# Designed miniproteins, single chains, continued (3), part 39

Each design is a single chain, and the fold is of that chain. pLDDT is the mean over its residues in the fold that is shown.

## One batch from the design tools (miniprotein)

Design m9327
Fold by ESMFold2-Fast:
Structure m9327 (fold): chain A 100 residues (1-100)
Amino acid sequence: SDAEVQAKLEKVNELAREAAEKMKGATEEEARKILDEFIERVAKVLELSEEEKKKIRERAYAVFDAALARGASPEEAGLQALKLAVSLAQEILYKRYEEE
């Protein structure tokens, strides 16, 4: 339903805002933990398969590692990875639930 899709989207965006706030001044270890916790919580909200969750995690960490390699701070790398994870989660939500 449209209402259910909107509720899930709002929850994903809420979790993203919370994760972004936690990224402020984060070390690399802290940023990775925040990203992992975000992906786990989003997977529960969207009822993702283990394969879908793994794919989001792999793509998000590819962005995170690339940002660090370019000299970004862990906070900046974490925020870039969060942005990608949100985009992928939204794509899965629209593909699976908007057509209901």
Scores: mean pLDDT 86

Design m9328
Fold by ESMFold2-Fast:
Structure m9328 (fold): chain A 80 residues (1-80)
Amino acid sequence: NLENIAMLTGMAAAQSVRDGGDFERVKKRGYDAALSGGASPEVARRMGIEAGRSVVDSYRRGGFNTALGSGSRSAMRAGL
């Protein structure tokens, strides 16, 4: 289920930024979450990158819930 994978990816990325992770760490955490959710390595990489980009930007502007929503939407779009 892509929706569940996207939510897991966005949550992992948002938690990573909250924990002080840089972009590489955030991207890696999103990738690992997408992969564990059943995404292929190629798709998981795209989901992690896109979730990481949106999460880093949105967390700065609106905090954790904004980052979670933005990251999940970006992951969903990248997983298509």
Scores: mean pLDDT 87

Design m9329
Fold by ESMFold2-Fast:
Structure m9329 (fold): chain A 90 residues (1-90)
Amino acid sequence: MAELREQWRAYARKALETLERIRKEGPEKVGLTEEQVEELEALYEESLKADLETQLRLLAKVAKIISPEEQFPKIEEELQKAIELLRKLK
């Protein structure tokens, strides 16, 4: 339980930090294209109005954008576990 919650918090924090860095330093500092930046901002704005489970699902899409593609399967699996944990808690 704690491990999955920590994973969820880590991805949420990393996603938000990445968006803040893009806004302050530009997408070149994080290696993203303009289209990816726009998608990340749209996902972030949507997350501010969503419940915790929906926010986590949106953050899964953010993690897919900011992580190397070869790492995505591991990230997706851990995020799915975190979603299931949230569902069991509330």
Scores: mean pLDDT 60

Design m9330
Fold by ESMFold2-Fast:
Structure m9330 (fold): chain A 68 residues (1-68)
Amino acid sequence: DVLEKLLEKLKEEKEKKGTDYISKEELRKILKSVGVSDEAIDIILEKFGNEDGTVDVDKLIEELEKLL
């Protein structure tokens, strides 16, 4: 399941860095590693990305868990 793999990687990244934020570029790499298409990645980054080029990992995890 792509969603379960994505959630696992996002939680690991948060714990590894000790921060609630990752870059849009880092999120793109994670999404691509779990098999998300480039077109879908663009939509996700537009929806969950901040103006400063970061993504709130906690907010993203919360929203993805609602899709389970």
Scores: mean pLDDT 76

Design m9331
Fold by ESMFold2-Fast:
Structure m9331 (fold): chain A 87 residues (1-87)
Amino acid sequence: ITYPDGVVITPLSDNVFKVTLPAGKSIDMHSHDRDEHLTVLSGTLQLNIEGEAPITLSKGDSYYIPKGVKHGLSAGKETAVLLLTLT
């Protein structure tokens, strides 16, 4: 997967990652072979799931994405910081 300039992924463990997504940047639709738990640490994030309406997540919100489900992420007006856990 190709990330836009300024996206920073910081591994915290083998399956936990901190992701910094700059304002106005997006991560393209993709899927994993593992389940994903996403938690917003700061900012506002739009979660796009294939075939579903977009979901707006704010600080403290979490979402579960099953393995194989295509999804994309977009930062809004400010930088979004996320915690991702893959299981």
Scores: mean pLDDT 80

Design m9332
Fold by ESMFold2-Fast:
Structure m9332 (fold): chain A 100 residues (1-100)
Amino acid sequence: MIKSVEEAVEEIRKIVEELGLKDKFTDEQIRALAVALLSEYGVSVEDLQKIPALKNLSKEDIEKIVDALVERGIIEKSKDLPRPPGSKVPEDEEFYRLKR
């Protein structure tokens, strides 16, 4: 179980390197992703793209990393995760969150 932002950053960095995406993700982007996924709420790919540090990443690149994190059992993917206040993504959208 990941308990800190620093642990999440380390795990995400490993997956980014394994996927050959290390040239597309900066340390600041990895940290922003880790912070978002540590939230008590689920975040969608659209929500992640609205984060200023992540806005220059393609939807495909974000989907690749979050799906790899799901396959590794690091994060969960579900439509049933609680939504962030003010989230306007469709109700059938899938959300991602670090496993607790």
Scores: mean pLDDT 74

Design m9333
Fold by ESMFold2-Fast:
Structure m9333 (fold): chain A 76 residues (1-76)
Amino acid sequence: SEEAERYKKLGDEHWKAGNYKLAADYYEQAGDVLREENPAEAAEFYRKASAYYLKAGDLEKAMRFGQKAVELLEQL
């Protein structure tokens, strides 16, 4: 998906700049775009979102997206 690739690129650019919350927001959007068509790749993006929400200090979102990633992988 071109949309998911665009969000991935934005996430990559923002984490390299130290903008962890924005990076996580973009990885979340990449995961959301792919969730039904490619759940394995969506889980990878939710895992990245979880990691960067944790770096940003957002523990609730970190736990939520970590759980989403695990649940998607368990359905494969």
Scores: mean pLDDT 88

Design m9334
Fold by ESMFold2-Fast:
Structure m9334 (fold): chain A 90 residues (1-90)
Amino acid sequence: MAEARAIGETIAAKLAEADAAIRAGAPEAELEELNARLREVGAAVKPPLQAIQEADDEEAQIALILGLLKLPDTEENRARARELIAEAKA
C-alpha cells in the first residue's frame, strides 16, 4: 500500500514535468483542467494507484491513469500516460 502511494506521488510530481515537455501546443484552459484533476487525485489515489501498479499491460495502465486523472481518451493524453508510467518506473 505504501508503494501505491509512492507511485501516486511520483506520478503527481512527474505529471508536471511530463506536461511541460508535451504542452507546447496546449491552451491554458487545458493546463488548468489538468492541474485541477491532479489535485483531485490526492483525495482518491490509494485504490486506483494499487490497480495501476498491479497491471502488467501498458494499455490497462494507460486506461487506469486516464480514469484516475479523469482525462479524455485522446492520443495526447495517452502519450502523457505512457510518459508517466515510464518515469514512475524509473
Scores: mean pLDDT 59

Design m9335
Fold by ESMFold2-Fast:
Structure m9335 (fold): chain A 85 residues (1-85)
Amino acid sequence: ASKEATKRLLKAAEGILETMEHMSLEVQRLIARGFSDMARTLYEKTGNPLFLRAAEIFDKAAKAKTMEEMKEYVREGIKLLREAE
């Protein structure tokens, strides 16, 4: 259920953080947008505001102008997902 979805999103975000620089900036933005959508869905299912905060942070990652800025937001989103457990 939602615990498994949270663990899957967390694993995906952690895994992509290491390989993200090997993708185009456009693809990286699409992935970050996907993480935002998934975190928002988890908020809708659980009511836990940490998922909403994670969705907002991943949305900022999707709008980042540099790789470094995007990685910082992805790391922050990962922190919020860990706290949401």
Scores: mean pLDDT 82

Design m9336
Fold by ESMFold2-Fast:
Structure m9336 (fold): chain A 105 residues (1-105)
Amino acid sequence: SAEERELAIVLTATSLRFTGRLFDLYLEGKISEEEMELANKLFTELLKEVQKALDNGESLEKIREIIEKYLKKMREDERIPEIAVEVFEEEARWLLEQIERVRKR
């Protein structure tokens, strides 16, 4: 469907936005390569779980619960710097806003 195609584009855009922002932080010396790889791994796991929930027709509330679960994992992992958690929070918020926008059509 048109909605399924638009949601796939949103997930791809979210992945590119997050990965690009972390790579910029790495190039600026604000995070290590290991910290970047770890944060990217967790964000990829988040996007896979969100994709599965969308494929199953789950509610926005369920998507928020998935995001909060991964945000908690990142905050509790002492290996992940606060600046990477901030980028995660901002890009996850953008993802929720785009999913809601697509579903309101």
Scores: mean pLDDT 89

Design m9337
Fold by ESMFold2-Fast:
Structure m9337 (fold): chain A 91 residues (1-91)
Amino acid sequence: PRETVLLVRVRATPEAAERVAATVEAAARASPGTLAVVASVEGGTVYLAVTFESREAARRAWRERIEPAARATPGTLAVEVVAEVEVELPP
């Protein structure tokens, strides 16, 4: 089976970055098919790495939960998918 890693970058005001990170991490964790979530904050930039059971799960989570949550959070300036990578894990 091939899992999919979605790398998301969110630009936020520095004062809002931690709130934005918590919000997008929660949205990712609540998405069906999510296996792992890692979030990090560097100044006004939030990096989110989410591992999904499939590419379809990743794309649905982005469209229905992660992007809307980021854009709805006060202090968010921009949100983008940096990479979508399929990973072949050993059985």
Scores: mean pLDDT 86

Design m9338
Fold by ESMFold2-Fast:
Structure m9338 (fold): chain A 119 residues (1-119)
Amino acid sequence: HMKEAEFAYVTDGDPKELAEKLREAAQRASDLLARGEVDFVGIAVSKTPEKAREYARRIVEAERAGDTEAMKEAFLESLRDAGVSDETLERIRERLAQAPGLNSVTAAMIAAEVLEEEL
């Protein structure tokens, strides 16, 4: 029996608030994974609750399947829909491509770090 959790956040496109929320979600998800309370997580953002939930679902399904590329693309699509610029998205994509052991938690942390670096 596998347990999963979805972390879906609505944003108005403020990079600072987005970075803070991604960091918070990553920390909370990391704690649940470390305690063995969940096996898979999906962290996503969007401008609407419905879209954010759809992205989080796509990410958790990709994690369950072990499909890192599908997880990365769903996450980047969620960030774009949340209002992250194309230039920032390319920087995030590059950092994600170089990360060993990439999962939804580490993807959210990397995105938060890149967003904070551009403030």
Scores: mean pLDDT 85

Design m9339
Fold by ESMFold2-Fast:
Structure m9339 (fold): chain A 72 residues (1-72)
Amino acid sequence: MKSKEEQIKDSINLAKSVLKQIDEVEKRAKERGRSVSPDAHKVRELAKKALEAYEKGKYDEAIKLADEIVRA
């Protein structure tokens, strides 16, 4: 079993990594005149919400949002 602190850390690391990857994909698509997949937009929103939940001290919500990213 992971401690709640480890789960929170994993959630934040995942959300940060996903946002970085999505930002790079969006930038490259824009530079090449391509559209970005709706799935990429959904994953980006989940990652942003996870980071916002962590910032507000809503750790259970942050963990749940990170789990949704993995399931998407």
Scores: mean pLDDT 76

Design m9340
Fold by ESMFold2-Fast:
Order: structure tokens, then sequence, then C-alpha cells
Structure m9340 (fold): chain A 55 residues (1-55)
């Protein structure tokens, strides 16, 4: 697909930071869903899924 935009790269960092915060808060990996990451990062579940699919 097309290369990620600067906004998509920033959203990728927010997703990574949200996952780290959830793990530090004691959330088990199985409960770290795209919805939960989106809630923590302030992003839509669709945006989170798209970012994760590109990794």
Amino acid sequence: GPPPSPRELENGRRVEEAVVRLLHAGVPLEDITARRIGEEAGLSQRTVRRILARR
C-alpha cells in the first residue's frame, strides 16, 4: 500500500505508547484489544486496527 503519512506515523507512536501504558497498568496482553488501545490513545478502533495491520 501507500507509505504512511506523518499523521499515521504519529498515530503509530500513540498506539505503541498506549500499549506500554496498559501493560504498566497491569492489563494482561489478552485484554489489550484494538478498542482498549483506542480508548487509551484517543484513537478510533478502526485507526488502531489499520496501524497494527501494517506491522
Scores: mean pLDDT 77

Design m9341
Fold by ESMFold2-Fast:
Structure m9341 (fold): chain A 85 residues (1-85)
Amino acid sequence: SLIDEALEILREVAKKDPRLKPLVELAEQLRRLLDAGDIDGAMQVLVRMRDWFLRNISKLPSDLGRKVQEALRLLEEALRQAWDK
């Protein structure tokens, strides 16, 4: 699933840079909320992840920043698909 792909990416980058570990924890929370059908709660977590990313992107290596951005895109797509059901 898109969420599982995003989690795999975030776990990989967090192994390289522990500063990214909070994003892994938020993404796991987002997955649990979606599994429970709480789309609004999942959206709130995604907003927090984006806010964290925007505040920290300038401090990340470009390769890690690009991978985090891809993971966020996958989570956005997963939420869009959940809304359409």
Scores: mean pLDDT 85

Design m9342
Fold by ESMFold2-Fast:
Structure m9342 (fold): chain A 62 residues (1-62)
Amino acid sequence: SERERVRAVLAEAEAAAQAALAATSKDAGIDTARRVMEDAGLEGTVVVRGDEIEVGAPPPLP
């Protein structure tokens, strides 16, 4: 389903971003997450908490 695809892409973006953060910088992590999501045609949120990156779906509109 589309929800399964979105969930898989967000998980991939988070994993790739976390690897980039660990290897390079917070900016590299954020850029990696954005690139993975944009390549899949998705919008999402990226939150940095110390040395961890979280990627999520944007909040639903009413």
Scores: mean pLDDT 78

Design m9343
Fold by ESMFold2-Fast:
Structure m9343 (fold): chain A 77 residues (1-77)
Amino acid sequence: DLVATLRAAAQSAAVALKKAKEAGDMENYRDILQALGDLVWATDAGDREGVAASARKLLTAIRKVDPQAAEQLEAAL
């Protein structure tokens, strides 16, 4: 379910984005937003391969900021 994947990704991204912003980590904040945007685009297009690739990229970006949020997302995928 592409929508369920997007929902789980958005929840984990929100946690990591807040943490990056509070830490002043603008580079990782931008990387997470870019990866999330790619995932939203692929989900809207029904591109299952693009969703998988974007989800992996997002997982990598989140892990740099919040490893626990990344583990929660990985378990939901």
Scores: mean pLDDT 84

Design m9344
Fold by ESMFold2-Fast:
Structure m9344 (fold): chain A 80 residues (1-80)
Amino acid sequence: SPEEEVDKLIEELKKLRDEAYELARKSTNPGERAYLRRLVDEINAAIEEIKRLKQTNPELAYEFAKEALDFFKKELERVK
């Protein structure tokens, strides 16, 4: 179902969030740590918005979640 596909994308976003959190924790560079902490906050905000959209429009939630996942993957790759 579209709702189950959205839940899968939320789980992938949570994995990216956890990866960004671990990179922030291990980083000795203050600027990189600040950036990664901001990235964690932005991923959390995206997850909450996706959950909200899922209740009213699962198809829109799916598209938003796909775009968010692609965006945050690219941002995290920039730091690696």
Scores: mean pLDDT 88

Design m9345
Fold by ESMFold2-Fast:
Structure m9345 (fold): chain A 85 residues (1-85)
Amino acid sequence: STLLDNIKLFSDGGNGMGLIQQALTLVLHVARKHGLPDVTLTMSQMRDLANLAVDLIKQGKSEEEIEKAILEKYLEYAEEVRKRE
């Protein structure tokens, strides 16, 4: 329900800066829901994930498609951060 509520809020077309902040909240919610590793992503990586979420919502993708895309990209970025130590 919380994930779906966030998706609906984004589709209502908030101000661009507010939408990015809400998308970041969605990204963190997806990561926590799936028990992803405690890895700090860079601000640039978090922004890219937020933009991905916004773009998929605007394209009318399903909750499941949005969650999957965010999860896959988060895992990719987490591995990049781990390799740098």
Scores: mean pLDDT 68

Design m9346
Fold by ESMFold2-Fast:
Structure m9346 (fold): chain A 61 residues (1-61)
Amino acid sequence: MSPRERILSLAEGLRRRYADDPEVQALVDELLAALEAGAPLSEILALYRRVMEAVFARDAA
């Protein structure tokens, strides 16, 4: 599985897991839009990092 396919799968999982969290949903939607647009991997990784930082903040509570 390519890095893009792995990130897509993880983003879809996070979208389901955090369905009631509008901040996480917005970040995941931005990441999915960048993946669909064929953005550079560096941009995808930056967006993925933002999603994971938001998720880690929830999981640490």
Scores: mean pLDDT 80

Design m9347
Fold by ESMFold2-Fast:
Structure m9347 (fold): chain A 71 residues (1-71)
Amino acid sequence: MSEEEFEREVARALLDMEVALGKSIIKQVKDPEERKKLAEEMIETVKRIGERLGLSQEEIDAAIKELKEAA
């Protein structure tokens, strides 16, 4: 594995962890309005992280979709 490929795999794993954690937190919020607000904040964070890590728009969009489905 090249160093570039390794960094890309680590970036994907980090995004996957952020999404999984975000989904778990969103599901614990019982108030629908608070849950929606938290989901919107998580979506913004995931988009920023994905862009910073150089992930594809397709990967970022998939992560956003998972968070929207959790809300």
Scores: mean pLDDT 79

Design m9348
Fold by ESMFold2-Fast:
Structure m9348 (fold): chain A 90 residues (1-90)
Amino acid sequence: SLEEAEKYKEEGEKAEKEGDYITAAIYYGKAADLYEELERYKEAAEMYIKYLEALQKARNVNNPEIQERIEKARELIKEGRYKEAVELLS
């Protein structure tokens, strides 16, 4: 449900604020999957970006290919091409 997706987003934001990037990634990923299932592609794309950023922080890595995908996805979001952003990020 939309309420459940919003709850996972809030849990991810809380974990990120506390520096728990592993937990943040888990919740952002769950939120992204639910938003995608609900065809809320803008919110799904935003959550997939947060998921990838949290995952990189948890692993102490900065992957240039992931950064390129995030930047391209942000451009697609700016253009209103939300479903394509989700396809690029998932």
Scores: mean pLDDT 89

Design m9349
Fold by ESMFold2-Fast:
Structure m9349 (fold): chain A 65 residues (1-65)
Amino acid sequence: SEKARETARKAIEALLAGDLDKAVQIVKESGLTDEELREAAREVAKELGLDPEQVANAIVFLKKQ
């Protein structure tokens, strides 16, 4: 969904900026499932020229912090 992609984009941008606390907050407050976050993170990572699997794993890892 567009909301899931927007959430993943903001979290990935925070990660790239080194703002881990913000990335964790974005992911935890989203209310998205691990599957929704993984799929959205893969799509956004491809758009940004990043590794989809590495980014998806990183985003889901943040939810567990």
Scores: mean pLDDT 84

Design m9350
Fold by ESMFold2-Fast:
Structure m9350 (fold): chain A 95 residues (1-95)
Amino acid sequence: SEAAIQAQAARSAAALYEAIAEILGLTEEAGVLAEIARRMAETGREPDAAELAQMEAAAEALEPVLEERRELWPEIAARAAELLGRPELAEKYRA
């Protein structure tokens, strides 16, 4: 149960970062975060020190762009929901 919850959280994070890369064009920064999240979902392994440093750097680069583009947050959430196979949830974010 705990492992399943952690894996689902990691899958959700990966989908979110993929949506950010697609919609905002931040492929390098969001791609790093998506790759680490996907690996966590696949292996159940926590990030190591090097991965944590990469995540911090990528997050710091993403934060100002996300804040500047708040009008796109519903579309980012909707796209992430689609990537997770939840189209009904995507429609709610776009409504």
Scores: mean pLDDT 84

Design m9351
Fold by ESMFold2-Fast:
Structure m9351 (fold): chain A 88 residues (1-88)
Amino acid sequence: MSYKDASSLIEKALELGAKFTGFERTTLNGRKVWKITFEKGDKKLTIYIDEETGEVIGYQVNDEEPVLAKEGPIPLDEVEKAIEETFG
């Protein structure tokens, strides 16, 4: 089991001083996903990871509208930038 791409994003959030505060299994656009939440101060970022592929299929900054991919994964550079802008 390899979370190669998602694990690099998780590591980035932790390196920027965010804390892992939530984990939930849910469904997003018909897919089984892991909903992982990180918080730093008043800032929060949630990442949605496909349970079968380990790909990021969505993310949400604070209480803003979630960014969701229609098909395929969200580009990792987009998610990494969101993490850096939220916690960096």
Scores: mean pLDDT 76

Design m9352
Fold by ESMFold2-Fast:
Structure m9352 (fold): chain A 98 residues (1-98)
Amino acid sequence: SEKAEIEARGKALRDKILETKDLKELKELLNKVVNYINSTSDIEEQVALVKALGDAAIETKDEEKQKLIKEALERLIKESKSEEVKEAAKEALERIEE
């Protein structure tokens, strides 16, 4: 199922962010993810990956990781051509601030 594959990709991204201890590697990962989201035409996958970024930021106990994820979400709001992606990124930022 394509939906199940998208959900699995979101979970894999969340897990990878949480497991990545080196902040430089995390920055490189987040840059690749933002570029991928901005290059894909699959809105459902884009939104799922944005939600995974938000979930990782909420689950992390590391303030520097949370800051880097917030910066990635802010980039998606500024750079994305999709209103659905911008809205999902704004909602993710609001959830992190709770």
Scores: mean pLDDT 87

Design m9353
Fold by ESMFold2-Fast:
Structure m9353 (fold): chain A 92 residues (1-92)
Amino acid sequence: MLVEKAREAIRKAARHAAEGRPEEFSRYLDEAVSLAYELAKQGRVDEAIELMREVLLVQAAYDAGRRDILRKLAEGDPEAVEEAQRIYDEAL
């Protein structure tokens, strides 16, 4: 349940960001982060790390202003995940 809720929050964040709604984007990303910390408290550290990785990819696409990638991330497109990963790696 918590993993599913966190992934739904990540998808909603990406969708709202693609639609130009920064307040909703921030709210749903904060929800996803909170759920990841709750998983870590339950000893589900690997799942928490995977969710935080997904959060960071959405954040990277948002910071890059790539609404096209954000829209595809909301849809679960694996090509968008790879492109967001490239943006994240370049920012490091």
Scores: mean pLDDT 85

Design m9354
Fold by ESMFold2-Fast:
Structure m9354 (fold): chain A 70 residues (1-70)
Amino acid sequence: KAEEAVKKAFEAIRKARQALMSGNIDEAEKAIEQAEKYLEEARKAGAPKGVIDSLRKMIEELKKMVEEKK
């Protein structure tokens, strides 16, 4: 349920960060898309607002980093 979606969102965020560190922008973009999908699943499943807000902030920061590296 919500916990699994949150865990998958964090895993996708971790993969996006690793891809950015490796210079693999395409992989980072795909991982960000997965993180957004799991964030929405977590929100619909009733994850706490604080967790959702934290995940959104991490995803937005990753999107900004991708734009900076293009």
Scores: mean pLDDT 82

Design m9355
Fold by ESMFold2-Fast:
Structure m9355 (fold): chain A 80 residues (1-80)
Amino acid sequence: SEYEKFLKEVKKIYEETLDKVEELVLKGDYEGAEKALEEGKKKIRELAEKFIKEHPEYKEEAEKVVEDVEKQLEEIKKSI
């Protein structure tokens, strides 16, 4: 389904964001890691806004996915 494709793309951006954050933290670049988290949140939000515009029937589900992912990224930011 289109919703499952959306979830896979969100997961891809999330995992790419975590990989980049881990690399930057290992290098001691904590400012870069925080910036990478913010860029990841922006990409996920933009993806969701586009998806909701094209598939308004999934608005509530997509918004909840974004909220949950953004909360997880925010918790990671606090641990840096």
Scores: mean pLDDT 88

Design m9356
Fold by ESMFold2-Fast:
Structure m9356 (fold): chain A 59 residues (1-59)
Amino acid sequence: GPRLSPEQVEALSRETGLSKEQIEKLAVLSQLRGVEAAARHLGVSVATARRVARAAGLP
């Protein structure tokens, strides 16, 4: 799966207002389906999903 440290998940949770679980789901779904599809699935902005994907080392 995508590589996020526990510290990165906590930082992203504080930055975006999403739960740690939502951050982890965004990273996984962005890898499997792309950023736009992940954002739509979880009801978050594409900008938020891109921020999480970039932190996870995804394109």
Scores: mean pLDDT 81

Design m9357
Fold by ESMFold2-Fast:
Structure m9357 (fold): chain A 72 residues (1-72)
Amino acid sequence: MEEIAKKLAEIVKKIETKGAEALSEEEKEAIREIQEMIAEAARLVEAGRPEAEEKVRELEEISKLAEKLLEE
């Protein structure tokens, strides 16, 4: 999970520096895969697994930032 968060942060920084058009199709698909993993982690939090709660919050924050940058 930590490595996924770091990868997403790198993609966000690339968008911030070079714009969303500089993303490769590989990087765009990686964002989608990460978003699916966040959704699964959120389901675990709902099921009452508190250990996932902090990771879900971190990933949601990064994912929202990435979505915001992709729209702009």
Scores: mean pLDDT 67

Design m9358
Fold by ESMFold2-Fast:
Structure m9358 (fold): chain A 68 residues (1-68)
Amino acid sequence: SPRHELIIEIAKLVQEGASEEEILERAVKLAREKGLSTEEVVDAVRKALLSLGKEELAKKLVERIRKL
């Protein structure tokens, strides 16, 4: 599914050491391309980052996504 593809992409970016800005930019771009809602993007970002133990990054990115 588009949401699951976003989860996989974010997990890859985190494992490659991507910055908060890079992850946000990729998530927004992919969400637009696949027609994902704000809450679907929030859910995907949270699931990917929490699975990798990135609780603080998850909080920051979720807040930034909701402000868009």
Scores: mean pLDDT 86

Design m9359
Fold by ESMFold2-Fast:
Structure m9359 (fold): chain A 88 residues (1-88)
Amino acid sequence: SMSKKLIEEGKKLVEEGERAIEAIEAAGRGEELTPEMQELLREVYETYSSELESEGIELTAENLLELMLEKAKQKVEEGKKLIELGKK
C-alpha cells in the first residue's frame, strides 16, 4: 500500500541521516573514522566544495562539517514527516 511505502521510505531517510550525523560528529571530535564514514564525508565534500567557494566562504573543515550536519538533520526530519504521513 502507499502508506507502507511512505513509512519504508521515511525509515530509510531517518537511518541514513542518523548515520551521517554520527559520522559528522565523530569527525568534528577528531575521532578515527571508519572507511564508510570517510567515503560519506568525501562524497559530501565533492558535492558542496564548489558551492562554498562560489559564495566566497573559505572551505574549512568546520564550515564543511556544519553544512553537512545541517543537511543530515534535514534528511532525518524529512524521513520523520514521511513516516507520519504514512500513518494517516
Scores: mean pLDDT 76

Design m9360
Fold by ESMFold2-Fast:
Structure m9360 (fold): chain A 89 residues (1-89)
Amino acid sequence: MNKEIAERVRFLLERTGSVEPEELEEIVELLEEGKVFEAVELAVKRGDYLSAEIVLSEALAELSKELEPGEMSEEEKELIKKLKEISEK
């Protein structure tokens, strides 16, 4: 799971060229550790909302298979809400 998500995110981020190599490796490492919201937060913190959207979309597609509705943390919910608002602008 975590390694599969990390590899997909790496491929997409390398293809878009939206993230510096050092930043990409940090995001991938967090995903391999299963720290999905921290990986998204890191991408947002560096001002790259496209990278954050890629990380979130790939990770949520896999995590939705394991998480029951409403089992998301408050931090994860707030981060998703912020990313939705940004993507709609």
Scores: mean pLDDT 66

Design m9361
Fold by ESMFold2-Fast:
Structure m9361 (fold): chain A 92 residues (1-92)
Amino acid sequence: MEEELEREINVALARITAAVALITLRNEGAPEEVLERLREATDRLVEALEAGDAEAARRAIEELARLMLEAGMPEEEVEEVRKTLLKLLEQT
């Protein structure tokens, strides 16, 4: 139904947002171990969004933000990614 389509779109946008951050960090020389953990946290976020589990999704967003900071992404850029993902969660 329309609600399922909106969820699929929001999941796709979350994947794209995380993929852009991951590509940026990889280009800046982030360790593969941190990139792998970011991929795993992205998978957890997608699973939570698909399940409609807002609490699990918020935890995954916070884990992604923490990992991005650990990888050397500026705090301002991490906050923009966090805001984007939280907005997608509110729309799902």
Scores: mean pLDDT 80

